# Designed miniproteins, single chains, continued (2), part 87

Each design is a single chain, and the fold is of that chain. pLDDT is the mean over its residues in the fold that is shown.

## One batch from the design tools (miniprotein)

Design m7004
Fold by ESMFold2-Fast:
Structure m7004 (fold): chain A 76 residues (1-76)
Amino acid sequence: MQQAVQELQQLRDDLDLLLKAGEEKHRDQLAEYSQTFANAVAVADQITDQSLENLMNSQAFQDARKLAQAGLEKLK
């Protein structure tokens, strides 16, 4: 549980960092993902382990994570 919440928070922070850095090409997608995962983090303590695991295994989470990692690599 703690690990999954930390991964969600890290992804949200990475997406927010890219938005603040002025990532133009994927700005709308980054904003949508950032909002979605920020909402998930806000209610994480009230979500069952199963529901959180399902979110972490979703295509949206995986796509957002890859996008964030690629963006951060470019930013460095």
Scores: mean pLDDT 70

Design m7005
Fold by ESMFold2-Fast:
Structure m7005 (fold): chain A 85 residues (1-85)
Amino acid sequence: SREEAIRLLREARERLKTSSPSESLKIFNEMLERIGRLADENNDEELLQLAGDLVRDRTDAIVYNPDNFVQDLIDLLERAIERLE
């Protein structure tokens, strides 16, 4: 459900605020896996598109801002939460 997806995004966002860069990437990837699974189980095209967008934007954050990509990931999660609300 959208409520479950929002909870997963909020959980990841809070964990990223206090995590190392490597831990943040792991948390973000685990969250993406859970959102993708939720999208597949519910045949939710909107969640599937969101997961795809987040994969692309995550890659861009790492490539273009390697020294401070965690802030970009937090911003991505905040925008994703607003998109689903």
Scores: mean pLDDT 86

Design m7006
Fold by ESMFold2-Fast:
Structure m7006 (fold): chain A 84 residues (1-84)
Amino acid sequence: SEEELIKKVEDSLKGMEEALKKAEEYIKQGKYEEAKEILEQSLSTEPQIREQMEKGNAPKELYEKLDKIVEKIKKLLEELEKKL
């Protein structure tokens, strides 16, 4: 159902935000490889989340939230690439 799909999207977005926080903590500890792995794993879920959003008729607000999270992940990955 649409409600179940939106719930999955919301849970996935929370998971991505938690991954970002964990990656930032790993970066502070100098654990760049661990930070990269978490961020890459999180980013790999984007196509599935977008599919769930489309099927669930997600509001524009959720797309904007996903886009901002993805931007932050990509920016951190670019910064990590320079340190690895």
Scores: mean pLDDT 88

Design m7007
Fold by ESMFold2-Fast:
Structure m7007 (fold): chain A 72 residues (1-72)
Amino acid sequence: DEVEEKVNRLAKMLAAGASQATIARELGLSVGAVSAAARALNDPANIERYKTSLRITDAGRAAAKAIIERAL
């Protein structure tokens, strides 16, 4: 799934400290779409603790996926 792959790459690049402009260029998205998706993934309501790690909720992934899907 192209959209799901872009969401996963966006999350990894954000965790690595990549700029939104770099992510937009790599994923073929607008900076605005990357910013909106990053906000969805980084929203505390969309992050939960799972055992000894933090994970993004399914709702957070769905929100980021919808933003990227609209940007394609």
Scores: mean pLDDT 72

Design m7008
Fold by ESMFold2-Fast:
Formats: sequence, structure tokens, C-alpha cells
Structure m7008 (fold): chain A 85 residues (1-85)
Amino acid sequence: SAAAQKLIDGVKALVEAPVPKEGLASGANGLAEKYGGPKADPNASKEELGKILIESAKAAAEKATDEEAESLGEAALDAAKAAKE
């Protein structure tokens, strides 16, 4: 769905943004807890955490409602923009 794609695109934008490593881990664990995606290893590199966050976003896109997916995608895009400024 368009909402599921918005979630995935928003999370990809967040992963490419200069966000702190702890932010990526927190995002991945939040999605995993609610939607059953992979959990972030707290000792993982920023690159590994980005990959886990994208995987968790894909799991969330399968289970979330269109409204939830759209809201999560918008939040990720807003966080990515905030990280640049």
C-alpha cells in the first residue's frame, strides 16, 4: 500500500540522516516490540542499526494499519529533517 511504502521511505530517509546511533536503536526496538520485527543489538554499529531499523520497518509495514504506517512514516521523515538542521 501507499502507506506501507511511506513508512519504508520515511525510515530509509531517517537511516541516511545524521541521527545518533541511540536514535536508530530506539526506533528499531520500538517497532520490534509493537510489530515483532528484529531487535537492535545495543553494541551494533550505526550501519548495522540502520539495517535492523529498515527490517523492523518492513515488518511493521506488514502488520500496521494504513493510518499507523502513514503516521510512522511522517514521524520518521520529520526526524530525518530535524537531524539535518
Scores: mean pLDDT 79

Design m7009
Fold by ESMFold2-Fast:
Structure m7009 (fold): chain A 67 residues (1-67)
Amino acid sequence: SLVQAVPTLDTDGDGTVSRAELRAALTRDYGLSEEQVDALFARLDRDGDGRISRAELAEAFGQTLPT
């Protein structure tokens, strides 16, 4: 699942996920096209720096997290 994959996506351990890492994971796990992933990335990357923080990913997908 995406929630389980979030720690694995951040292989650099710096708390951010690149477009390439997110694209690779979503195309593999969810069968999304690269265009669909780019559209999703644009929605999440509101800063326009080409990076998404772990906090932003956790918030976007955290609606299903058991807390």
Scores: mean pLDDT 62

Design m7010
Fold by ESMFold2-Fast:
Structure m7010 (fold): chain A 73 residues (1-73)
Amino acid sequence: MEELRRRAEEIVDRILAGVEAYKTLIDPDLDVAKAVRSAARAVANELLGRGYPQELADLVIELADKRAAELEK
């Protein structure tokens, strides 16, 4: 459980960093919260397709939604 959560947190941190970099370098009008949620769903689907546990995919989506909600403040 703890290792899956740590991995999910690392994945979400990388998603957020990538989305923020894209906004800064390519698309200044990008909705970061929306992009993070979309990227997290895509990553979760990829993880499931590669045979990773559903729990990891669920945690990625959950943590990304939490981070996105914080960005909408």
Scores: mean pLDDT 83

Design m7011
Fold by ESMFold2-Fast:
Structure m7011 (fold): chain A 97 residues (1-97)
Amino acid sequence: SPDIELAAEKLNKLLDVLKEEGEYYENAMILFDVDGDGTVSPTEAYSILTSFGLKPSDILNPVKLEIFLRKLLTFLDTNGTGSVSDETVQEIVQRVT
């Protein structure tokens, strides 16, 4: 499906952004890259999005992408820092859109 391939591309862009920002990258890699090759496959993207109650086409919409990122970053916050700033979410959305 074209949507699942585009969703995989957006998740790979998200990993690049998280790596550059130095936040959540290791936890995101564990979640997204199950086989450890450093890349999110379309099959992995589908499994991840479905686990969050989303379709691949949902993250192609900027509003739904923002909601997904808020849920994802909260899930990846294993150190209990308690909140992801609205500014950080908007910067990530802009960079992956």
Scores: mean pLDDT 72

Design m7012
Fold by ESMFold2-Fast:
Structure m7012 (fold): chain A 72 residues (1-72)
Amino acid sequence: MLFPDDTLLKDVVDKLSKKYGVPQSQIYVQAKNGTAVPASDLDLSKGMRDVGRDISGNGPWPNPDDLFFEIK
């Protein structure tokens, strides 16, 4: 049984917020197709695979490595 270590969106956003000294409202999640969504509009309790699926809207969950983070 593989345990994919699906980091929660909350943990990624918290880490970026602390590292760059910005509020979470300035952190955006971008899919490979160029769609960018504020992290505050997403369910922070979801794992990165579910977040990728919600943004991309199609097929199997995208690889978490295919998600990007932007600070605005």
Scores: mean pLDDT 67

Design m7013
Fold by ESMFold2-Fast:
Order: structure tokens, then C-alpha cells, then sequence
Structure m7013 (fold): chain A 74 residues (1-74)
């Protein structure tokens, strides 16, 4: 399975969970911006914080791992 596809699915799930939490939604938006700048370290940190805030730490760890793998492949 494409790692980018999996990452996008997990990001979509996190964005849906953040719909009722403006602080988490802002962190996800900042992470997407960091991705566009190829700042994978900042993107991973922001997404981990958003997932923790939403009580989805397992999701956050999986996202961070996928980001690290994508960084190594690119």
C-alpha cells in the first residue's frame, strides 16, 4: 500500500476528530503547512500534539512513523 495514501487517510481521520476542537484543528493546519515546506520534523511534532490533545495518541504515533519513512524515501 502507498505510504502517502495511508498518511492522507490518517490525516483525514485526525481532521475529522479535530472538527469540534479548534486548538487541535489549528495544529493540524500548521502541520499541513509544515509539510508543504518539507519541514517533516515540525509536521510530525504538530500532528503528535494534535493527536494527543484529541486522545488519539496511537494514531499520532502511527502518523509520525509514516512521516519519518516518507522523509527517508524522499
Amino acid sequence: LDLRVELLRLLDELQEAAADNPEAAELVEQAVFAFSRRDFEQAAELLRKAAKLLGREDLGERIVELIRELEELE
Scores: mean pLDDT 78

Design m7014
Fold by ESMFold2-Fast:
Parts: structure tokens; C-alpha cells; sequence
Structure m7014 (fold): chain A 55 residues (1-55)
């Protein structure tokens, strides 16, 4: 799947990408969202792709 392929590029499992999306949706501020992107090593565009694939 595209989600598994994206995960391999960043050293993340599908479960970790699903956790990322759950945490991103729970974030209340821009600062929290940006910190999550930095923590997981994902760009904003990649975060959108992960969200689409998880949804």
C-alpha cells in the first residue's frame, strides 16, 4: 500500500503513521502540529497523504 511505502521511506510502521494522524487530529495549536511533523520527519504534503491513506 502507499501508506506502507511512505512509512518505509521514513522508518515508520503503518501503526506509527496511524498514531501520527490521531495525534495530528488531536492537536489544538499550529505549534503542536508543527512539532508532530518534526517528530515524525514528515512534510505538510506528506502529512496530507498519510491522512488520506489512513482515512
Amino acid sequence: SRLAELGRRHGLSVAQLREFVARLLAAKTREESLALLEEYGLSEDEAVLVHIEVS
Scores: mean pLDDT 81

Design m7015
Fold by ESMFold2-Fast:
Structure m7015 (fold): chain A 100 residues (1-100)
Amino acid sequence: SNLEDFERLLEAMDRLNEAVKLFKEGKYDEAIKLAEEIIERFPDDGFVRFLAYDILAEAYKKKGETEKAVELYEEMARRFRELGNDVLAKIYEKKAEELK
């Protein structure tokens, strides 16, 4: 990784920390908007996108938009299974099932 890659990662982490803070404060619409902006801005960083998707799913769950949360959890589970991470895949499969 070069200095530009490191700076980009720091920017992503700062934005993710702000989205988590908004979520913890109950500002779910603001957390959703920021998570979506993170997903759009960091398309090539799978880990950053995953963390943003997790915030997005949890915020939709808190808003009672359970169908959207289920779709996001199932997408995360599929992605982890593709990556060979069966432990995380099973966790997100269970999160989706608990909302059905």
Scores: mean pLDDT 84

Design m7016
Fold by ESMFold2-Fast:
Structure m7016 (fold): chain A 68 residues (1-68)
Amino acid sequence: SQRQILLSLLSELNDKLMASKTPEEALKKVEEGIKQIKEKTDLDDPLTAQTLAQLEALKEELRRRIEE
């Protein structure tokens, strides 16, 4: 199931984010997570598209914190 793949990837990303000690490390994990979702899921699915938009927003927030 695409939903199960998406949820599995999100769970893995969440674990990596909880283990991240710096915003720079967290940003790298979010970028890797976005790449894996784009490679392993159907981007035409509205839930997947919405999830990617939320992760891109998180990526920009982390980037801002690093640059401030």
Scores: mean pLDDT 82

Design m7017
Fold by ESMFold2-Fast:
Structure m7017 (fold): chain A 61 residues (1-61)
Amino acid sequence: RPLPQDLPLSLEQRKELIIAWNKNPNPSQSEIEALAKKLNVPVAVVRQFFDFLQETYIPPV
């Protein structure tokens, strides 16, 4: 699958989002909004990145 190339995320921002994803792979909208605010990126960008992680990583059951 093609990687998201148009997401305006630095490597550090991607790292923070991956850490948050590993902590909770099913984040609420409030958590997505809080991450967007913390990283100073649009909520849509955070959602796009989490959607990418959901497609790439199968969460352990």
Scores: mean pLDDT 71

Design m7018
Fold by ESMFold2-Fast:
Parts: structure tokens; C-alpha cells; sequence
Structure m7018 (fold): chain A 84 residues (1-84)
């Protein structure tokens, strides 16, 4: 389970690097991969890692940069629901 967190955080960090470089499509792909691993971690452990909330917020932000405002709002709402 811990290895899923490590891999997900690595992808999230790399996604942030691409986001800062303006490579939004690559950042989106890495955030989506990170979320997939973090959702599996949640299923296996019953725990919601803080990195999952952050990954959804970051995906929302990159979607805004790509002009996908409705999709961005959906993932931001999902992040807020996980914080409850």
C-alpha cells in the first residue's frame, strides 16, 4: 500500500514540474495517473491520503488552463467532498 503512495506522489511532483513549464497536457496525464494510484490506496487501506485531495485540486487547475472549466469544477468539488 505504501508503495502506491510513493509512486503517486512522484507522479504528482512530476506533474507539477510540467505544469510550471506550461506543458498542461503532460501535467494532466500525470495527475490522472497519480489519482488512479491514490484511489487504489484508498480502496486497499480505507484511508484518504492528503495527496489525493491535492491531486484532484491540481487536476482541476490544469483543466482550467486547458479551457475545460466545467470538468475543472467537477474535480474541485470532488476534492472538497474528500475533505469532509
Amino acid sequence: AEKLLEEAVEKLTLGNVYFQQGEYEKAKELYEESIKLLEEYKKKTGKVPKSLVLAYKNLSKVLEKLGENEEAKKYLEKAKELEK
Scores: mean pLDDT 86

Design m7019
Fold by ESMFold2-Fast:
Structure m7019 (fold): chain A 76 residues (1-76)
Amino acid sequence: LTEEQKEKDKELVEQIERDIKEAERLFKEGKISPEELRQAAERARGLAELAEKAGLLETAEALRKAAEHFEKLAKE
């Protein structure tokens, strides 16, 4: 990976972590349905596969964790 790609990978991880916290907050406030969280989890898994193929391994891992977190929240 180039330094530019490493910086991009780090930026994307930070953005994903913020998005997870925001989604959790919105869900607790009743602004997001469990179905919307399940759909977000499916999208995150798809994006994780694309990120892994692009060599953005930290982003891929963060997206997989996001998907697991969203599925867990949707079951609550």
Scores: mean pLDDT 80

Design m7020
Fold by ESMFold2-Fast:
Structure m7020 (fold): chain A 86 residues (1-86)
Amino acid sequence: MTQEVVVEVEGPGGIIRALVGKRVTVTTSKGEVGEGKVTGAEVEGDRGLLTIVVEGIELKPGERVTIRAEVDGVEVELEGVVVEVK
């Protein structure tokens, strides 16, 4: 299953913007793991909205997720909440 979702995340704005075009691992609070690609980001300070095309899991609005990626050789982990499913 493939879904386009919007996830509200907290973290440094530069890191959030750097995720655009990158592959991420999305883990749900239930321990389900999916893979995604970040297609967009909107940033306000240390908060942002990531648009992610996710495969392998079904996400619902209000669900908490952990997003993991590598940025400039550093492993990044952001916590977020799904705010929209398209």
Scores: mean pLDDT 82

Design m7021
Fold by ESMFold2-Fast:
Structure m7021 (fold): chain A 102 residues (1-102)
Amino acid sequence: MFEEIEREEDPSGTVSYTATDEQIEELARQILEHLKKARERIPFTSEEERQVGALTAEVVNLLHKKGYNWEEIENLSEEEIAKELREVFELRRENHEKLKNK
């Protein structure tokens, strides 16, 4: 679902401001695996893995703002990642709509 929407307004390759629950669950699983592979220093070579990397950074940034340490983030479950990812998309969407609606 992020083949064309990820680069609409964002040259960094992040997913669009809109995401379904199914996309959130899939992305949360990919983000958790990305975090595990990054810890083990396994390289990511696909474009899709690079996009997940950008989302992972946004989720980590949100968690840090909520007071999570890196050790706490590394111990999060897929379900917790999905919850934070939903908030990331909601915050990005609300911010975008506020700029649009004035």
Scores: mean pLDDT 66

Design m7022
Fold by ESMFold2-Fast:
Structure m7022 (fold): chain A 79 residues (1-79)
Amino acid sequence: SRGEQLIAEAERLLEEAKKAYENKDYDGTLKNIDRAFEAIDEALRLIDKGELTPEQRERVLALRGEVTELYAKVLKDKK
């Protein structure tokens, strides 16, 4: 489904962002975070339309939390 594709894309982008972060590539980390948030925002729109299962909704919200946590770490380390 489109929801599963968006969740998989966000998971992939989060893992790429984590890898960039470990390499201290903060610009690469932020680019992958931005793309992950784009996928998450599209998935949130599917929630609003009633097109995701309860399990998919929980996964999207968990991913949003993980991406937000990594974003906060990058901002702290970059400054």
Scores: mean pLDDT 86

Design m7023
Fold by ESMFold2-Fast:
Structure m7023 (fold): chain A 68 residues (1-68)
Amino acid sequence: SEQLRNDVEIGVLQIHLSVLKKALQKAKSEGDTKEVKKIKEDLEKLLKRMKEVPGTPQDFIDYAEKVT
């Protein structure tokens, strides 16, 4: 069903967000400004996709916006 497909994609997006959050925290702690920029660009792409997937929880979107 459409709902099941959306639920699976939301799960994948949530895992990707978690990975990027950890990478961003590490890059910031190491002072790696080039890596921070790359991760922020990846977060912007992820945020765009989250907004396009029906049923993505608003708190996921809000969180992604705050860390971008």
Scores: mean pLDDT 80

Design m7024
Fold by ESMFold2-Fast:
Structure m7024 (fold): chain A 106 residues (1-106)
Amino acid sequence: GSASLQQINNLIDQIEKEKDPKKQAQLAKQLLGLLNDADLTPAQARDLADRLWELYKKEKDKKVQYLIAQSLLVLGRKMLQNAETLEEINEGIGYILRAIGALLDL
């Protein structure tokens, strides 16, 4: 991975502030790409997942919700890949299952 944690957080800030759903979707696609390539500790992935889950709950555009749910799935998988504790494993599984549920209900 090559994306910095700062770049990822700045992009989430942009998505939260964007009022145009088409531009939000473009930013959310960029976020998904950065997250796929990012090297994240389990703690960093958890913090980002918590932030994105709050964004998902407030989001009204289904395309943007779908992209956020995909990003949550990526973060949950990264938590599992780098998990060192049972808590981190359970959190990763929880985010994966929740993201799958959200994707199926959209």
Scores: mean pLDDT 85

Design m7025
Fold by ESMFold2-Fast:
Structure m7025 (fold): chain A 78 residues (1-78)
Amino acid sequence: DEALEREVREASRRAAENTLSFYKDKVSKEQIEEAIRKAVEAGLREFKRLVEEKGWSREDALRRAMIVAGITAREIVK
């Protein structure tokens, strides 16, 4: 479902952007954009894994995907 994938990507992007808002003065814009891109893909992969392999609800999988996206973004800019 393209609509669901888009929703997960957008939620993951928001989580990553919120995390990285506190790093804007410490890293380049290009590094922030790369971290967001990688975080969005990490969030989407985690969402699909949890729903398809673990049988998680979409709501719980989305919450976990957002957490993973935020952590991924932070670890990239450290």
Scores: mean pLDDT 86

Design m7026
Fold by ESMFold2-Fast:
Structure m7026 (fold): chain A 119 residues (1-119)
Amino acid sequence: SEVEKLLQEAIEHEKKAIEDLKKTRNSSLDEQIKLFEKHIAEEQSLLEKAREVGAPEEFIRLIEDHLAVEQEFLERLKKIKNSDKSEEEKNFDYTLLVRMAIASEEEAIKKLEELLKKL
């Protein structure tokens, strides 16, 4: 179904987000901010498609909740960038935040996979 296709696309999107976060661990904070902005935009597009096809409320809420969490991570990245801390301290804070983001993405994948099994 169109809903199953979108759920699979959402799962693949989150898996790609994890891989991008892992690959860019040596990237600048600016590159990570751009990466998060891209992922948020792509997920917003998926949410709109889910609404258009009349996806289950549980799927829509899952994407909305995850978008809210990603937007919070983006704001925290921007706060790290704008702080008066040294580059080394910013790198430490950023590394911790990326680990938390990866854990959040993994949890989102589990929830989406569980929802896919119910269809």
Scores: mean pLDDT 84

Design m7027
Fold by ESMFold2-Fast:
Structure m7027 (fold): chain A 108 residues (1-108)
Amino acid sequence: SNAEKQRREELVKKIEETLKKIESLVDEGFANPEKRKELFDEVSKLVQKIADEIIKEGGEEARKKVNEAQTLVLEAKRLVDSGGDLEKARELFNKAIEILKELIEEMK
């Protein structure tokens, strides 16, 4: 049980660091059109990475919320790729990040 608590705390810290990187990459992607696609592809990969870890710890309820966050990221990327509404895309990314933040807090 002591080893499980330590593993969980280390996992939460790694996920929090990854989420901070995701937030930074989203902001840089909107600020830098030339790197936007590359940065948002990296965001998608990092979201998938923490999604798997959050689901392992939170089970079925976490899976539902993670799926919502992943869908929002996918929709945001589609808007960017189509040359659509960038404000809408930013709102979708921010909503996904907020869901992931809430899930991480529930893991503590």
Scores: mean pLDDT 87

Design m7028
Fold by ESMFold2-Fast:
Structure m7028 (fold): chain A 74 residues (1-74)
Amino acid sequence: SPSVKMSDEQIEMLKEAIKHRDEDGYTVKAGDFELKTVDGRIVETASKETETQASKETLEELEKLLREKREELA
């Protein structure tokens, strides 16, 4: 079955980052995982900042998770 292996902490951080994506410079972190809002987008930051690519992948993972949960509830 298609599933996302993100932790609950990562999902919560992503949700917070999405809520604040219009607030440039907003950062959320849990352990070694960090998210930052930049120019209306969400990027993943760690020891090395990985922009655009990580942001895209992270958003896709969240969208899949939310869609899957809604389908199961239907």
Scores: mean pLDDT 61

Design m7029
Fold by ESMFold2-Fast:
Structure m7029 (fold): chain A 100 residues (1-100)
Amino acid sequence: SSEKKKKVKELVEETEKEIEKIINDKSLSEKEKFLEVYKKLQEMGEKLEELLPDNEEIKLVFKEMVEEIINHYNEKGYIDIEYVKKLLEEMLKKILEILE
């Protein structure tokens, strides 16, 4: 539905803003930033499950996005906000295509 698409967009946009705030927090180590970002992604995943229950394709798309962020951190030792934004936007596009 159009309402579900709107709520998914709002959820992803809000999560992106919270992640950007974490990444820009100069008081946190890169590891602490990663752990807080991971926590925000898990919270987003729980809210996606509430909005779109029992959709295995959406669960897979979300899981793949989280795994790419984990791999990025393991390779670079830091979180690149521009890369995270790209992954969140690509995930959003895929979810919206599934919902049509």
Scores: mean pLDDT 90

Design m7030
Fold by ESMFold2-Fast:
Structure m7030 (fold): chain A 60 residues (1-60)
Amino acid sequence: MLKEQAKDLVEQVRNWLREQGLPPELLARADKLLAEVDKMSYTEAVQKVIELLREARALA
Protein backbone atom coordinates (compact mmCIF):
# COMPACT_ATOMS: atom_id res chain seq x y z
CA MET A 1 0.00 0.00 0.00
CA LEU A 2 1.31 3.46 -0.95
CA LYS A 3 -0.42 5.34 1.89
CA GLU A 4 2.76 7.04 3.15
CA GLN A 5 3.64 8.23 -0.37
CA ALA A 6 0.10 9.52 -0.97
CA LYS A 7 0.13 11.41 2.35
CA ASP A 8 3.56 12.89 1.60
CA LEU A 9 2.40 13.99 -1.86
CA VAL A 10 -0.70 15.75 -0.50
CA GLU A 11 1.36 17.41 2.28
CA GLN A 12 3.93 18.69 -0.23
CA VAL A 13 1.17 20.14 -2.43
CA ARG A 14 -0.50 21.77 0.60
CA ASN A 15 2.81 23.42 1.59
CA TRP A 16 3.37 24.61 -1.99
CA LEU A 17 -0.14 26.13 -2.17
CA ARG A 18 0.51 27.96 1.11
CA GLU A 19 3.81 29.37 -0.20
CA GLN A 20 2.04 30.65 -3.35
CA GLY A 21 -0.37 32.70 -1.20
CA LEU A 22 -3.47 31.03 -2.65
CA PRO A 23 -6.95 31.52 -1.09
CA PRO A 24 -7.73 29.88 2.30
CA GLU A 25 -10.53 27.92 0.60
CA LEU A 26 -7.98 26.03 -1.50
CA LEU A 27 -5.77 25.37 1.54
CA ALA A 28 -8.82 24.05 3.42
CA ARG A 29 -9.51 21.63 0.55
CA ALA A 30 -5.90 20.42 0.68
CA ASP A 31 -6.16 19.92 4.47
CA LYS A 32 -9.40 17.95 4.02
CA LEU A 33 -7.75 15.78 1.38
CA LEU A 34 -4.80 15.13 3.72
CA ALA A 35 -7.23 14.05 6.48
CA GLU A 36 -8.99 11.60 4.10
CA VAL A 37 -5.93 10.32 2.19
CA ASP A 38 -5.67 7.23 4.46
CA LYS A 39 -9.16 6.18 3.24
CA MET A 40 -8.41 6.36 -0.50
CA SER A 41 -6.13 4.65 -3.01
CA TYR A 42 -2.92 6.28 -4.27
CA THR A 43 -4.55 6.72 -7.70
CA GLU A 44 -7.52 8.55 -6.15
CA ALA A 45 -5.16 10.78 -4.14
CA VAL A 46 -3.19 11.68 -7.30
CA GLN A 47 -6.40 12.50 -9.21
CA LYS A 48 -7.63 14.75 -6.39
CA VAL A 49 -4.23 16.49 -6.27
CA ILE A 50 -4.39 17.11 -10.04
CA GLU A 51 -7.87 18.68 -9.67
CA LEU A 52 -6.62 20.86 -6.81
CA LEU A 53 -3.64 22.03 -8.90
CA ARG A 54 -5.92 22.80 -11.87
CA GLU A 55 -8.06 25.02 -9.64
CA ALA A 56 -4.90 26.64 -8.21
CA ARG A 57 -3.72 27.53 -11.73
CA ALA A 58 -7.13 29.03 -12.55
CA LEU A 59 -6.89 31.26 -9.44
CA ALA A 60 -3.23 32.22 -9.87
Scores: mean pLDDT 75

Design m7031
Fold by ESMFold2-Fast:
Structure m7031 (fold): chain A 117 residues (1-117)
Amino acid sequence: MTKEDVLRTLRASAEALRLVAEETEGRIRELAEELARALEEAAEVASKLSDEQVESFSEEVLELEALVTHALMLLALAKREEDEEVKKELLEETERMFAEALRRARELAAKLREALA
């Protein structure tokens, strides 16, 4: 990924999560808001780094994007699910994936800050 690709990916993921936060409630809303904030912070720090420094994080950014995309897919499936038990399982899995994505996004932001220092 180029630096521009990384910044666009992080910002697009954050925007999608902001929209999710507006449409959800409880723990999923809280996780979506915190994850959006962590991705926005990662993008801000990355914008101040050299192209070479940002490119070194390409794999971590792609893994994080994949995790966010999968969580958003599970949430979309849960919204359309008519079976209450299946819907509950999909929402619980969505919550677990957002929590893992948040942990990884915060770790990425911390590593980017270390590269800036």
Scores: mean pLDDT 89

Design m7032
Fold by ESMFold2-Fast:
Structure m7032 (fold): chain A 78 residues (1-78)
Amino acid sequence: SEKEKEIKEEKEKIKEILEKNKQILVDLLSKKFKVPKEEAEEKLNKGSKDLLENFEELGLTPEQVEEFLNGLIEALKE
């Protein structure tokens, strides 16, 4: 259906946003929480999966996900 196509397109955009920010988030999470980068990556991958599974129910747009990640990156730099 058209709605299924729209959901798939939004999901792909969210995946691209998550992939674009993955390296910086892994580095910042590793530094902030004093964990190995591999552990930070595993936790980020789990969070990304949960977000992708639930964004439809939450009514989140790709733009809102990008704004959230930008805010998280800035918070992690402090």
Scores: mean pLDDT 82

Design m7033
Fold by ESMFold2-Fast:
Structure m7033 (fold): chain A 69 residues (1-69)
Amino acid sequence: SHHDEMAERAERYGALAVTYGAQGDDARARAALEKAREYASQAPDSEEAHRSVEGARRALRELGVEPPE
């Protein structure tokens, strides 16, 4: 379904954001996290998508990347 696809994209972009952050690419890390949040907003009933985005935000903060909002 559309919601399932958006939830999957949110999870994948969240993981991508952490990968970029670990590589020191703060700009791409923030852009990927922004995409993850955008996809998660299109699957608001997906607790998994929401948890993935929040987990990525915390990981980026620990890596010294200031996440958007």
Scores: mean pLDDT 81

Design m7034
Fold by ESMFold2-Fast:
Parts: C-alpha cells; structure tokens; sequence
Structure m7034 (fold): chain A 81 residues (1-81)
C-alpha cells in the first residue's frame, strides 16, 4: 500500500539522518524500497536486497548496525500493516 511505502521511506529517512548514512547509500536504499513496493516483493526479499546493497559500500560498523535496525523497523511496519 502507499501508506506502508510512505512509512518505510520515513523510517529510512530518519535512520539515514540519525546514523549519518551517506546520501548515495540512502538514495539507493530508497530506490530498493520503491522498486520492491512496486513489484510487491516479500519482506524477506526486500531485507536481502538491502543487505546486498550495504555489502557493496565501505560502511562503518555503527552504520551497518543502523541498517540492521532499519531492516527490523521495516519488518515491524510490514507485520503491522
């Protein structure tokens, strides 16, 4: 749903700002969320795509932990929908 997509994008924006995730990474994460919502992929596949993207970037341990927290929040939002 559009509401769920908007909630996921809001969570992404908040985590990117709070944990100083690079703008390039945040932009690509946003594209993954939008594409996954359009294709109606399972949350497990969305989580896998996010983790694959993060592996391509030289992120700090703190930033990697922030992405895992974002993944947990996305799962919570999907389960509450």
Amino acid sequence: SQELTDQMLQALAEYAKKYNIPEEVADRLMRIVLDSAHRQVPVEELEARIRELVREYNLSEEQREAVEKLIAEIRRLVEAA
Scores: mean pLDDT 83

Design m7035
Fold by ESMFold2-Fast:
Structure m7035 (fold): chain A 109 residues (1-109)
Amino acid sequence: SKVEEAIKKIREVLDQTLAELERLAARHPDNPAVQDALDSVRAIKRITDERLEKAKTPEEVKSIIENVKNALKQIADYAISQASPEVAAEIRRVYERALKELDKIIEEV
């Protein structure tokens, strides 16, 4: 169903975001902002996975996506404010990709 496809895509977006942040943290071990962002996104993924397991309708899935988008925006804004310009640019690219993919999922469900 479209709901099941959307749930899979949301999980893929969060998994890719975590993988990108893990690579970024490995490249910039002296930047705690990246590690903090990674830990925050891991927490969002756990909460989101629990909500997605209970989601049965397009409206419930859209609500979950909006909550994830808002949480990711807050984490990104904070991490960007704490990082060097070069690291901030890389964090921004990761989050902009994730937000665009989530917006696409909302349009398709």
Scores: mean pLDDT 90

Design m7036
Fold by ESMFold2-Fast:
Structure m7036 (fold): chain A 87 residues (1-87)
Amino acid sequence: MLERLREEVLELAAQIPELDREVLERLLEWIESVLPEDLAIEYLEILREGLRWYLEGGSEEELKRIEEREEALFPKIKAAFEEAAKK
């Protein structure tokens, strides 16, 4: 599942010339290496939805829902980062 989501995100991002591809690739590497698989999958799904919204011309309500999912996920990402940094 994770590999497929990564490929879908990269394929969508390739259609957006304004997107910094190097920054995105580094973000994807970090997601896969640092986050638990379930959180990595959820984050990649949010990225995929956001990229699709940009490319396909989604509604403002759809964007707000994507933003809400991202905001709900960030505390979990922060907790995972803090746990990974704990030695």
Scores: mean pLDDT 77

Design m7037
Fold by ESMFold2-Fast:
Structure m7037 (fold): chain A 89 residues (1-89)
Amino acid sequence: LLEEAKRLAAEGQEAYEAGDFLRAVALGAELGLLHLEALRAAGADAEALDRAEAILREIRAAAEAGTLTPEQLAAADAELQRLGDEARA
């Protein structure tokens, strides 16, 4: 898991630096999905994880289709941050 997460993060950074922002977002969403898988294994709240997974899958699909908007990405980032903050409260 850690090695795959590092690989996805590196590939995402390379895509971002190359100006392939849609690929960078898609790779970032895949990294997020791996983190959610680790949290499920650790016993984190299934409802919160299911919501986060749906958001990440939607963003990945939109990025892969080339239909992702900046507004959609910003809204997804805000909701994922809120879910993370709520889990740590």
Scores: mean pLDDT 79

